# Designs tried in a protein design run: designed miniproteins, single chains. Part 65

Each design is a single chain, and the fold is of that chain. pLDDT is the mean over its residues in the fold that is shown.

## One batch from the design tools (miniprotein)

Design m2393
Fold by ESMFold2-Fast:
Structure m2393 (fold): chain A 72 residues (1-72)
Amino acid sequence: MDDETLDALEEAVRNRDEEAAREELRRLGMSDETIDAFLGLPEEDQLAVIDFARAAGDTRHMELRALSLAAR
C-alpha cells in the first residue's frame, strides 16, 4: 500500500504546502481533476479523505471521496 506516500501527503496538508501535496497526489496516480478537487477542499476534509484511504487500504476509493466532497 502507498502508506509512505499517504504520510507525506498528510504532512504536506498539515504544513499547508499545496505544491508538495500535489506531487504526492500525482504519485498516487490521481488525475489533475481529482488533484484540483482535493486541494479545493477545506483542510479538515482533505485530512478526512486521507484517513478514509488509510482505513480502506486502497487509494482508489480516495478519488471518489474527494470528487464527492468537491461536488457538494
Scores: mean pLDDT 74

Design m2394
Fold by ESMFold2-Fast:
Structure m2394 (fold): chain A 65 residues (1-65)
Amino acid sequence: MKVVEFEVNGHKATATLEGSKLTVEIEGELSPEDEQKAWELAYEALGAEFYEAYLAGLDALASQL
């Protein structure tokens, strides 16, 4: 288990990675944009491998469209 704390637009966020499960908890009300940003930061901090695999898949799919 790995836990990282960070901040998104003044809101405290906590990301927890346990095996294949990533959970992001943020204090207060979230906009969809802030939620997306929080997940991006969590992936960068906890799942560089997951993030790169995801981006590679997205890039490959986009190239096919």
Scores: mean pLDDT 69

Design m2395
Fold by ESMFold2-Fast:
Structure m2395 (fold): chain A 67 residues (1-67)
Amino acid sequence: DAEAARLAAIAAAPVLSAEEVAALRARLAEAQAAGEDSPEVRAAVAQLLNTAARLALAEEEARRAAA
């Protein structure tokens, strides 16, 4: 099941620390200024989007549990 495998891969991907997020954002800002389009840049975007989505979900769950 391709969809289940994709979702499992997203769920298994490590959540980046705040320091790692800041480092990747700095890297992406440099790449954007330079017009760089590399596999490394694409991977960094994917990691940031995945981490943001997972943190948003965890924050919502924490808020719901606290209510």
Scores: mean pLDDT 71

Design m2396
Fold by ESMFold2-Fast:
Structure m2396 (fold): chain A 90 residues (1-90)
Amino acid sequence: SLADGARLVSELFEKGAEYARNGDGEKAAELFRTAAEVMRALPDHPLARQASELAEKGAEYARNGDYEKAVKYFEQASELARQLAAEAAP
């Protein structure tokens, strides 16, 4: 369901942020790619689009070694995905 997919994406973003906090940009980028694939399988939604954009920005910062910024963007993307899960029809 949309809610289950959005929840999974939120968890993947949170895990990506943890890897970025530990300086593991490769693992963070891998989790971001997985989250992006899950999001592409979900129905289109404004919150999903915004979360995807924030995640792409976070992944770029992680690749550049700006882990503090990467974490902030991943956390914001995770929150939007969590909001999407809550907003999705029960």
Scores: mean pLDDT 78

Design m2397
Fold by ESMFold2-Fast:
Structure m2397 (fold): chain A 67 residues (1-67)
Amino acid sequence: TAADLAEKGAAGAAAHGDEEAARLGAQGSIYATQGNMEKAAELARKAAELAKDPVARRLLEEASQTA
């Protein structure tokens, strides 16, 4: 789900020191679980733009497209 992808992307970003990408990705996951897919996609997209790790970036991009 979009929430699962955003959560995994956020965890990956955090593991690689991308604190802001991790924070935005985690917020996106929360909005996705609340059914606010528009806000979830916006936050996941912003997180992907900031993520330096390619795996985390891909997961966050996929979350934004799935939401």
Scores: mean pLDDT 80

Design m2398
Fold by ESMFold2-Fast:
Structure m2398 (fold): chain A 64 residues (1-64)
Amino acid sequence: LPLPTPEELATAERIREAFGEEGASQREAARAAGVSVATIRTLVRKGLLERLADGRVRVAARAP
């Protein structure tokens, strides 16, 4: 598993600050963090974000 980049960690932190544990849609998270939806999908694959049952995303509890 490739290590997350500092930019990816910073993106996850921006999403946590904006939405906390309630999460946001992939589009809302991308807009708030200033990244593409493809980047959000990459963060989910790397385990920095978790996908909720309704398709929203939030920072995983184990993310640094």
Scores: mean pLDDT 75

Design m2399
Fold by ESMFold2-Fast:
Structure m2399 (fold): chain A 92 residues (1-92)
Amino acid sequence: SAAVEEAARAAVEGARASGGEAEVEVKGDTLTVTLRGANVGAKVGAIGAATQGRLHGGEGEVRTEGDTVTVTIRGASEEGIAAALRDAAGGG
């Protein structure tokens, strides 16, 4: 949807503004956001994103490896995916 695409762009832009990088992938009912060069704010945003996925009927998980954070959300509504992507963009 347009809302998911816009939120995905915001997540990529937010990561870049924070000196990192973001990769967003949507496959079926699964959203994967990979944040590289993640500072504390990006890690907090990732936790927020997983929480939004859970609050919107899905499952959310966060994995951290050094300065790389991966958020996986499964089965959430489109509104939940968009909210998760906004949180991943820096908690907005």
Scores: mean pLDDT 75

Design m2400
Fold by ESMFold2-Fast:
Parts: sequence; C-alpha cells; structure tokens
Structure m2400 (fold): chain A 80 residues (1-80)
Amino acid sequence: KEELRKALEAARAAGADVVLIGESKPQKVPKIIGIFPADTPIDEIVDYAIKNNSFVTAVPREEAERILEAIKKVEEKLKK
C-alpha cells in the first residue's frame, strides 16, 4: 500500500502523465488492466490496484505508448 503511494508520488514529481495498472499474477508478459491519468487521486489508484491484485507503473505519455506497443508485440509472438 504505502510503497505504491510513494512510487506514484515520485513518478508524478518526475513528470509522469499516465498510470498503467497490470495483473500481478506470474506471466511472461505483463497484462495491463487499467490506464489512469497521472492527476487521478493517488488513493483511488492504490485502492484499485490492491483490489485487483495489480502492479502499478507511472510514466510519461510517450513511454506509456511504447510500453503498450511492446506488450502487444510480445503477446502476438507468444501466441504464434
């Protein structure tokens, strides 16, 4: 709980625009289950992540797009 809050605060201070929420289950590729604007209240993001057993990453918008594209490409290769 507190670790996630601190990480989100640090990421916002570093200029993060987007928060990505992913499943915490053991997987070869992270599955993203939610995307939040960085100005969403931290408590709301933390509660969502805990309720869904998720990990959280806060990044600039451009980096979020790259991460999502990379995940899609890896998922496609793992299926085939």
Scores: mean pLDDT 67

Design m2401
Fold by ESMFold2-Fast:
Structure m2401 (fold): chain A 70 residues (1-70)
Amino acid sequence: NEKKIEEARRLAEEAERLLENTRTEEDRREAIRLAGEAARLAAENTDSLLDPEQAEEAVRRTIERKLAAE
C-alpha cells in the first residue's frame, strides 16, 4: 500500500517541521497528533513489530516528554 506509506512519510515530515517551529500550544498539539498519525499509518502498512496503536502511543509520548523537558 504505497500511497499510505507515502502519506505516513509526509505526515512525519510535517510533524518535524511543526516541532522545529512550535510557537504556540496549538502548534505543539498538532505536531504530536501528526507524528502519531504517521506512526500509526506506517505500522498499519509495513512490517512492524508494534501494533499501530502501540506505535502511535509510543511516538506521541516520546514527543510529549521531549517538549515537557524543554
Scores: mean pLDDT 73

Design m2402
Fold by ESMFold2-Fast:
Structure m2402 (fold): chain A 112 residues (1-112)
Amino acid sequence: DLEALRSDAHPLPPELMPKLAEIANSEELSRELLEELLRELIDRGNVVGALGALGTAARRMGNEEALRHVDEALEALRAGDYEKAAEHARKAMRLLGVSEEVIERLVEAILK
């Protein structure tokens, strides 16, 4: 889990790394902690960081389908395909049990 954090280059602020590490190392995924981190990253305009946090959560849960959607969202975002990025982000967040309020906030941030 620490190895996953080291291998994935996430453009996260240093002050948010402890929250991401807690998500990666928790026995159970705290949806509250994940949603708190997502809201903070979205408010900062850090969409790539938010997708990275979702990828960390997906890996921790062993949810390969959610991880695939995160990877596709990141690739679409890099390609400037914001509609495709938003759709894959929405699917990943639903698979991880993220609330519709947080899903729509990230989708809005991607489509900006």
Scores: mean pLDDT 76

Design m2403
Fold by ESMFold2-Fast:
Order: sequence, then C-alpha cells, then structure tokens
Structure m2403 (fold): chain A 96 residues (1-96)
Amino acid sequence: SDIDEGVAALLVAVANLLISKGKYEEAAELLERALELAPEDSRTAARALLNLARALAGLGKLEEARRYAERALRIAEALGDEETAAEARALLEEIE
C-alpha cells in the first residue's frame, strides 16, 4: 500500500531525528514498526534497516547492528542505491 510505505518513510525520518538526539531505544521502536509497513527489499526497508543498525550501535548492541547493516547493504546494492550502500559500508567499518 502506498499509504503504508509513506507511513514507513515518515517513521524512518522521525527515527533519524531521534538518533541525532541520542534517543536510540525510541528510534529502534519506530524503525521496527517501519519495517512491518515497508515493502520487502524496498529502499524504505533498506533505510529503516540502516537506521536501526545505527540505533543499535548507539545502544552498544554491535553484533545486532552489524547484521542489520549487512542486510541494508545487500538490499541497497540490489537496488543500485549507492547512497544507502555507502552509508551502510561506512557504518560497518565504524562498528568493526
């Protein structure tokens, strides 16, 4: 549904703002909801996974953060979304 994808994209945007404020737990909750609404293997899903990885890294959950960042990278590369792919690679280097 276009409405569900639009809501997912909005949740990702709000979560990104929460991450910038250090509110990682709140951001993770919104991003999990975004993933339920986003189409599988979509750009919105890749962005949600990337930001969830950032939130989890902020919480010190580095193994989970790496798994989500790797999944975001896989989807971004399949879509040719070089911006999201580059951000996922940068995060993976930061948490390794």
Scores: mean pLDDT 91

Design m2404
Fold by ESMFold2-Fast:
Structure m2404 (fold): chain A 86 residues (1-86)
Amino acid sequence: MLSEEEIEKLRNTPPEDLTKDPISNLPISSGPSYRLSDGHIFHVSSLIGYIVRTKSNKDPISGKEIPQEEIDKIKEMLKKGVWGKL
């Protein structure tokens, strides 16, 4: 069983164990990633690139609007490079 510390770590990071980014088709663990409220998971860089290119804060799979709070969090993750640091 996972320890409380391991559970807290997983809770604070996107659940990405064996998942791939649908935009880049790279392993989610290869860089910073975020799971949107609708359940889709993306690399932070891929998702931000999509948002900037389309000038829209919508999920690239569902087309639903991403909450501003999630976009701000994703931008902070990219800025910090936290999950890209091995």
Scores: mean pLDDT 64

Design m2405
Fold by ESMFold2-Fast:
Structure m2405 (fold): chain A 83 residues (1-83)
Amino acid sequence: FSPELESEILEALYNMALSVTNIAIKNAQKNGDLQKLIESLQQGVEILSRILAQAEKANAPPSLIQRIQEDLAQLQEQLQKLQ
């Protein structure tokens, strides 16, 4: 029962997942690899969706939930344009 610690761990997981996703996207873009770009975006959407579900279940701060939602929406928009 440490809401602060749980929130900090969740935020660290989110930041790590976002960092890994952004690195994968950047590498795919540098290589002009459309297939890898789509895969990286799909993987990022899946990971952030799971983190969002956990954040909501854990009653994480609204500011953290909003940041995850905004990043998730951005990745989903990029995927929609590529289809």
Scores: mean pLDDT 84

Design m2406
Fold by ESMFold2-Fast:
Structure m2406 (fold): chain A 68 residues (1-68)
Amino acid sequence: SVAEKLREIAEELNKRPDIEAELVGDDKLVITVKGPVTLLTGIALRLIGDYPDLEVKVEGDKIIVTGK
């Protein structure tokens, strides 16, 4: 399910000390970084490539991931 995919992504990203991934409910993942915007952009591009069934948006200093 989308919720399971988002949870797995959050657990993987939170293993990195410069990335914070927060699951909001069962349908939305919010990602922030403690670093340059280039790190955020790199994460967004990777997710777009790896999860074509998820919607990945960059909103200011955050990445928002939801089901399509």
Scores: mean pLDDT 81

Design m2407
Fold by ESMFold2-Fast:
Structure m2407 (fold): chain A 64 residues (1-64)
Amino acid sequence: SKYEENLKKLQEERFERLRKLGVEEETIEKVRAMLEGDKKYSQEEGAEAFRKILELEAEAEAKS
């Protein structure tokens, strides 16, 4: 659907911003897997990766 396509676009734009902030591809992939319900990584690994990106996004917002 158009809504699902828009959500995927926003998610990819978010990941591009995270890459520019120096986030490792492995961390981005763990977050992607968690959001998509992929069992590739443990739930603990996905949660830790998600926490890491949230902290970096908060730091970037604080600088703006």
Scores: mean pLDDT 78

Design m2408
Fold by ESMFold2-Fast:
Structure m2408 (fold): chain A 68 residues (1-68)
Amino acid sequence: ALSGLTKLKTLFLSGNKITDVSPLAGLTNLEYLYLENNKISDISPLAGHTNLTVLLLGSKNISDISSL
């Protein structure tokens, strides 16, 4: 159920060829988000994620970002 996703604290999505992170905009309880080896160019949907402690974007387009 989608209502369960808002309680997610850790999400591993590395290596999935993701280009759009808009579906993650509602997951404001995320503390650890792993998005390495994707094709993300726009992280603005994550701007409201004030609980993020670790954001790994280690794609060739964006270096490691520990906070937004």
Scores: mean pLDDT 69

Design m2409
Fold by ESMFold2-Fast:
Structure m2409 (fold): chain A 60 residues (1-60)
Amino acid sequence: MSPEQSEEIKKLSEKVIEALENKDYETAIEYLKKILKIAEEAKNDELVEAIKEEIKKLEE
């Protein structure tokens, strides 16, 4: 994964945390899906699985 992709994921993760703090699960899921796309493009299978699990828990 490139440094630019890692930085983007970090920024999106901060937005996920902010959305979860506000109990805005729809917005949190949206940002998680953006992280998922970057992780899939980077072929980071470990991150892909982690993000999919987190989305599943929020969607119930």
Scores: mean pLDDT 82

Design m2410
Fold by ESMFold2-Fast:
Structure m2410 (fold): chain A 86 residues (1-86)
Amino acid sequence: MEQEIEDLKRLLESAIENLKKAKASKDPFDADVYRAIAIISVSIALQTAKRLNHPAAPLLEEALDAISRGDYDTAIKKLEEALKVL
């Protein structure tokens, strides 16, 4: 479990950074690449969190929903909340 929690932290930190880059990007291609990396990272993290029955799982689901709606501020907030409970 310890290694899996460290893996979750790395995935969430990566997702937060990539969402911040997507939000700041003026190039639609760069924004889409950063968004895609964030989605992949959160999806992998969610699968692990669900397997562990971790309380971060619902926050990760809310983050994915926010990303799908283009609401990067809400997504980042939910990922930061998930990091605090890991």
Scores: mean pLDDT 86

Design m2411
Fold by ESMFold2-Fast:
Parts: structure tokens; C-alpha cells; sequence
Structure m2411 (fold): chain A 93 residues (1-93)
């Protein structure tokens, strides 16, 4: 999972902590736990494109293709310059 540290720093500490716990869970292969943390982040900040991208990646690892597509699309809707989300969406379609 990837993120922009400068973008993350704009958000309140509890959002940053939840996001970083999501990243830690993803790196540890705990994809269901990563989903939980990234969902907590988007509940607080619905327009956080990187959180939607990472949630898409976590769903992709779980084999949940439709959920992955939904969140990659949301990441692109928020940030049209997210080339990684576009590439992932193309690979899944």
C-alpha cells in the first residue's frame, strides 16, 4: 500500500493513526483488518482519495473484485491524476 505523507499530515491525528494502522495491517497480510481501518478513515474523511485507493487494494487482495473496482473508481473520482488507481481499474475490467 502507498500513500502521500504530506496529504496524510493535513488530517487530524486519529485519522492519521487509523490510516497508518491500515497500512501496517496491509503490509502484514491482514487484509480484513486493513479494510476495517481504511473504512474508519473514509467514514471520517470521505474525500481522502488515497484511503479509497488503499481500501481498493485491500479488497483486491481479498479477491473482492467488485468492492475493489468501486473504491478505485472513487479514488479516481476524487483525484483524476491517480494513475495507480486507473491502472488497477484497467487490470480488473
Amino acid sequence: AEYDPEELAKYPKPVQDAFLKGIEAYKAGKYEEAVKYFETVIDAVPDFAQAHYNLGDAYYKLGKKEEAIKHYQKAIDIDPNNERAKKRLEELL
Scores: mean pLDDT 85

Design m2412
Fold by ESMFold2-Fast:
Structure m2412 (fold): chain A 66 residues (1-66)
Amino acid sequence: MKYRLTFTGDVTSQIGTVLRLIGREDVEVTPLSEDEYEVTFHGSEEEAEALLAELKADPRIEVEEL
């Protein structure tokens, strides 16, 4: 599954989230701009849904399915 993440909050929160995603073997992260990233999940659907729920719960992160 592919998603676009747009960060609207502070740089510290953005860096923390991006580093967590890059640290995962089941996730590919491609920077599109300074505050926008494309994320591809290769893991299980359950793991992807759990991570997406966490990202969608943060009001500083906009998540769009591609």
Scores: mean pLDDT 78

Design m2413
Fold by ESMFold2-Fast:
Structure m2413 (fold): chain A 107 residues (1-107)
Amino acid sequence: SELAEVLAALERTRAALEEVKELIRAGDLEGALALLREQAAALEALIARVTDPRVRALLQSLLDLVRANIALIEAGAPREEILASVDAQLARVEAARALLRALEAER
C-alpha cells in the first residue's frame, strides 16, 4: 500500500538521521550534509508519488526540516544547535510514523 511504502521510507529516514547525529558528533559535517541531501532527494521523490494530500503535506513538512538542518550546517551553526535541530527532526519523523500507522490501521 502507499502508506506501507511511506512508513518504510520514514524508517529509512529515521535510521539515516541517527547516522547524521553520529557524523556530527564525530565532526564529519561533510558526511552529515551528504546524508541530509540524500534524504531531501528521497523525500522529494516520495512526495511526487503519494496521492493522499494529507500524507503529501506531512512529507513536505519533513522535507522542510531536512532543508533547515542542511542550512544550519552550511551556515556553520554551533554543534549543539545542529544536534538539537536533528533531534527535533527525529521526533517529527517518529510522530509522522505514529500518525501514519494509526491511519493505516483504520483501513
Scores: mean pLDDT 86

Design m2415
Fold by ESMFold2-Fast:
Structure m2415 (fold): chain A 66 residues (1-66)
Amino acid sequence: SAELEELERRAVRLVVEGKLSEEEAAQIGDLLKKAAEAEKRGDMETARKYLEEARRFLDEVEARHA
């Protein structure tokens, strides 16, 4: 989905810029993976919950480095 792609791009950018720890990168990666898996099985409610959690996580990381 467009939202999944957006969040994945944001996560990659933060990794490249050194703004995500290895532990944080693993956590965001897990959330995005779970969202993608939910989308593949048609569980859009579960996908949306993981996407919202991933977005909040990335927003918090970006706010620390703003």
Scores: mean pLDDT 86

Design m2416
Fold by ESMFold2-Fast:
Order: sequence, then C-alpha cells, then structure tokens
Structure m2416 (fold): chain A 96 residues (1-96)
Amino acid sequence: GRVEELRERGREAAERGRRALREGDLEAALEAAEEVLRIAEELFELGDLEGARELAEEARRLAMEVLRHAETREQILRAIGLLLRAIGLLYEIELQ
C-alpha cells in the first residue's frame, strides 16, 4: 500500500544520503535528507508513527553529519533547518 511504498522510498533516500556523505557530496546528502524528512512528514499524516519516527531519525542523523562537515552558510542553514524540522516531527510523534 501507500505506507509500504513510502517506507521503501524513504529508506532508499536515506541510503543515498549516507552514500553521498561517504563520497563527500554534501549537496546530494542535503537533498536526500530533505526527501527523507518529506516522506517522514507524509507517513505521519497517514498515521504511520513507526515509519515516520524511523525516517525522521534518519533525516536528523543526515542533517547532523552535513552540519559537522558544512563549509558554506547555505549548507549550515539548510542543515539546521532540517534538524529543527526533524526534531519537531519527533516531538509531535511522542505527543501521540
């Protein structure tokens, strides 16, 4: 169903982000983290709290690692924005 498709796409995006980080491609890692978080938000709207939590935690980890290696203001701000969104989603999940 839709939930299973989103979980698979989110995990694939998370793996792309991890690969991009290993290759030093911070831009690709940021794009992957943004996709993972978008999918996590959609899973939350669909009531899949477990899938949303898994992917929100993956997006948080990716954004944190990008922030650790970020060299430009744009990369830093994007990574911080993703971290805050992921933390906010995780907080909303805990309130359920």
Scores: mean pLDDT 91

Design m2417
Fold by ESMFold2-Fast:
Structure m2417 (fold): chain A 80 residues (1-80)
Amino acid sequence: MKLSEEEKKIIEEAKRIASKAQEAYDSVENPTKEQKELLKKIQELFLKLLEAAYNGDLETAKKYLEELKEKAKELEELAK
């Protein structure tokens, strides 16, 4: 099944956000439990976003993208 252009854009943005969050996490010498839990949540949100996008549920995919952005920003702030 072919993904729509909008679904592809959501997935590409999610990949960028998740990659940046992973890089921030990897920069931390001794990650806290909170940082580990945030990374796990980011990974779970990314997978849920992919599932929603592949099922054509753009509204749910966009909701997970916004949650992913919030959690990624929180992790990046803690990694500073």
Scores: mean pLDDT 82

Design m2418
Fold by ESMFold2-Fast:
Structure m2418 (fold): chain A 70 residues (1-70)
Amino acid sequence: MALERAKEAAERAARLAEEGIRAGDLEAAEAAVRPEEEALRAAAATLDAEQQEEVLRHTGALQARNAALY
């Protein structure tokens, strides 16, 4: 299902970003995250407004966690 794929891609992107932040190599993190962000965008294109809001809420929580490591 597209919603689950979008959430999974967001979680994978957040994990890769966290690793890059901890390593201090944001360029490598961005390169690793890019395919997951593309997968997230492709999945989001098939989502309705409520599902998109859930994905944004989920990614926001993951980004807040990663920001605490910065």
Scores: mean pLDDT 73

Design m2419
Fold by ESMFold2-Fast:
Structure m2419 (fold): chain A 55 residues (1-55)
Amino acid sequence: MVLDGSAMQQLSIAEREAIAQRASQVRKDALKAGLSEEEARAIAGQEVEKLLAEA
């Protein structure tokens, strides 16, 4: 599977780190809720996409 992160290249390093931290937290919350690693990563990816749209 290939993940296209080109949209993140237009953000500052600090902005990308903030988005990554938020995505990591969402992934941890999903795992705590009993979801698989694959599902948790998918949910975190959707959160990143949402945050990028707001940036």
Scores: mean pLDDT 72

Design m2420
Fold by ESMFold2-Fast:
Structure m2420 (fold): chain A 82 residues (1-82)
Amino acid sequence: KPPFPPTTREQFIAFLERLLQKAREKGAPDSVIALLEETLELARDPSVSMLEVVEHFNSLFLKLTPEEQAILRELLREVLAE
């Protein structure tokens, strides 16, 4: 199950942009930044469904190390609390 609630494509793109900004501000690992950038590129493709974008994000998240997963979870928690 994806770590965030379903949203419109536009809201999801804005959410990913905020996550990417916060990740860069906090000096997140390149792997976490790359995951967010790849997901954002996919989300901007109108031929890709929102379900596929979310599933791709979850798949990339599961390939991260436990430490990188913890960093991304904290970033998600902070952005979702805004």
Scores: mean pLDDT 80

Design m2421
Fold by ESMFold2-Fast:
Structure m2421 (fold): chain A 66 residues (1-66)
Amino acid sequence: MKAEFRITLRATRTAEGGRAYQIVSVESTGEDDELLLEAAVQAGRDAAAALAANPDGEATGHGVAE
């Protein structure tokens, strides 16, 4: 039994050097709520880490749980 989660986040720099964050897309597959939650948490952390490395762009996080 598996769950997969993919989330795409966009970060945009504001005029004064702040950042705005948007959720662009979310895709999930799986039948187990607990595994889906675990995959979602992993995907969110991955996307946030990628955005921290690239402050003005899009980043996709991917989580897998089984």
Scores: mean pLDDT 76

Design m2422
Fold by ESMFold2-Fast:
Structure m2422 (fold): chain A 80 residues (1-80)
Amino acid sequence: SMEAQREEQIARLREIAEEAKRLAEEFKKKGDEELAGQLEDIAKRAEEVARKLEAGEISPETAELLAKALEARIKQIKEK
């Protein structure tokens, strides 16, 4: 159902936000404030997308595409 897809993407986006926050703290400890800032921005965007999805402002399909983009950004940062 569309509601099940919405709940799945909300959970995914919240997981992305928490991972990004955790990685931001790790990069701050290493002295990489620039990458930490990029990760904090990813966390904020993930939370905004989750909020919009919860409010019905975007479709679950749009949220999935945005979640994939945020996951790809985290992966790219982790490879540095």
Scores: mean pLDDT 88

Design m2423
Fold by ESMFold2-Fast:
Structure m2423 (fold): chain A 71 residues (1-71)
Amino acid sequence: DPNVEKAIEAARAALASTDPAERRENLQKAVIYATKAGKTEAVEHLKRALQDLAAGRDPTPHIEAALKALE
């Protein structure tokens, strides 16, 4: 599923980046593609990762949970 693959790519890019703006952009892309793929559980985790990032918390645990849900 190309939407699942693009969601995984975007989530991994967010995980690899240390720039908050780049991380936010990639998490937003991951939400869009995961939503198109119907991956509701992954979308929930990605939205929690965005909330963590906005609050200055480490989004890593929720990004990892999203990646597991996308598999």
Scores: mean pLDDT 88

Design m2424
Fold by ESMFold2-Fast:
Structure m2424 (fold): chain A 60 residues (1-60)
Amino acid sequence: MAEKVEETVRKLAERLAKAGVKPEDIIRAAQTLADFYGLSEEEKQRVIEAAKEAVEKALA
């Protein structure tokens, strides 16, 4: 895997937030994606935190 799911989710979340997608929908999508890839509970938390941070940064 050339790039971490966390970095991809961060970039996507920022773009979606800037496009006017609801923060709650972006976070839910990140959770679903982490579950789909079978990430560990720790990795899933990092992905969710990355999405939240990216959304907050985009809307600042």
Scores: mean pLDDT 77

Design m2425
Fold by ESMFold2-Fast:
Structure m2425 (fold): chain A 73 residues (1-73)
Amino acid sequence: MEKEKAEELIKKVKQKIEELRSLGLDDQADGFEEELKKIEELLKNGDYKEALKKAEELLNKLEKLIEIAKKIK
């Protein structure tokens, strides 16, 4: 179900944001937390399809940034 899938992706996004903080990128992690808050609002309002889509996009963006950060540090 879209709601359950979105909730699981939100959990993964939170884990990736913490990984980004562990790499010393706190300012960028704060930005991702604000984007996550908007996704959580979509979920609360019943916009499960949009929440799922945006959570997937945010997770992909986080994974790419973490990969780049690991190459630099």
Scores: mean pLDDT 82

Design m2426
Fold by ESMFold2-Fast:
Structure m2426 (fold): chain A 118 residues (1-118)
Amino acid sequence: SSLKGKNVLLVADSPEGRAALRALGKLLEQAGATLVGEARDGEEALELAKELGDKLDVVLLDVDMPGMDGIETARKIKELLPGAEVVLFDGRVSQEEQDAARAAGVLDIGEFAQRAFP
């Protein structure tokens, strides 16, 4: 599995998003990944990303924050840690948000799933 030994950070701003990411996180742990943290918003995600540094391999985001939206959070994490895979879990993004995410090197959950669970 491409996830074996990978360190994963979960980011979700809602109780529903946290439940969904924790369920996905359990599947990732079964594939050999380690969950290294959970962030409640973009600001906490950036602080945890700074603390973990090069040890952080994968970031899963389900974030819809008016002050720092999921796309901007993903962009900042990718800028800080170019080697980390940053993944948007929420499939409800607009075309403009999708284009901005791709321009920043951010993956959608379907692309990540194909790589993680071949």
Scores: mean pLDDT 76

Design m2427
Fold by ESMFold2-Fast:
Order: structure tokens, then C-alpha cells, then sequence
Structure m2427 (fold): chain A 98 residues (1-98)
């Protein structure tokens, strides 16, 4: 089940379907796989969006969000469920702003 969910999440990331990717990643039970896919999602979203933004304020918001997500992913004291919750909140915020 994990391998199938991870493969589906990677496919969603590649397709730019970030909401679907988040939903699939949230169903993963292996914290290491979950964190790795959340990092890939973050990079894919930033890579797709930053080159299209000409407004310095909107660009700064994305860079701040990326840094916050990076801090959450890098913190070994955070429970996997807390990391997922924070990433979901941040992705929802970014989708509302973009």
C-alpha cells in the first residue's frame, strides 16, 4: 500500500496536482517517505511558481513559505502528523494566494 501511495503522490507532483499530492502523502504511514515526498512537493511547487512571479511581494511570500516548510521538514522533534498538518496548512495558504 505504501509503495502504491508513494508512486501516486510522485505522479501527482509531476502533474502539478499539488492538492492531490498532499492528500496522498497524508495517507502514508512511513514518516521518512512522507517527509521526502513533502519536500519534493515543496520544490516542485516553488519551481513551477517563482519564475512566473514578477511582483517582489508575492515572490517574497513564497520564499518565506518555502523557508518555513524547510524548517518544519528539518525539525527531528516534530511528530510526523504535526509535519503533515503544517505542510497541508501551508499548501492551502499558497494555493489561496496564487
Amino acid sequence: AEAALAAAAEAAIAAGDFARAVALISQLTDPATQRALLARLQLAQIDATLPTISDPLERAKLEIAREQLQRFLADPSLAPSEVVRRIQEEVERLEEEL
Scores: mean pLDDT 71

Design m2428
Fold by ESMFold2-Fast:
Structure m2428 (fold): chain A 113 residues (1-113)
Amino acid sequence: SLEEAERLGRLAATFVAYVTKAKTADGTIVDLSPEEAKQRVIEAAKKAGFEVLEVEFKETDDGRYGRVKVKTPDGREIELEVKQKKDGTIEMTLKITENGKVLRESKVTLKKP
C-alpha cells in the first residue's frame, strides 16, 4: 500500500543515514557504533510494522557497509544494502522477494560532488 511504501521509504532513509553517518530524516546527526546503529534500525523497522530477519553493519578496507532484511505483514521480504566507498561513492540496492521469487530489484549509485 501507499502507507507501507511510505514507511519503507522512511526506514530506508534512516538506514542510509546510519551507514553513512549522515543526518537522519529527523535531522539528527548519527555518530553511532555499528552495534548501536543495528539496534536503532531494528527499532525503526519494528515501529514501521516490519519483522527484522537480518541486520549487519561493518567498516571494511573498501568503506562502510550496511544490510537489512525485513519481512512485511503481507509476507514479502525486503532487502536493502548500502555501500559507502572511501571515495564517497554510495551504492544502494533494494530487493523485494516473495516465496523465493524476486519481484523487484533496484540499484542506485550516488557520487560525492
Scores: mean pLDDT 73

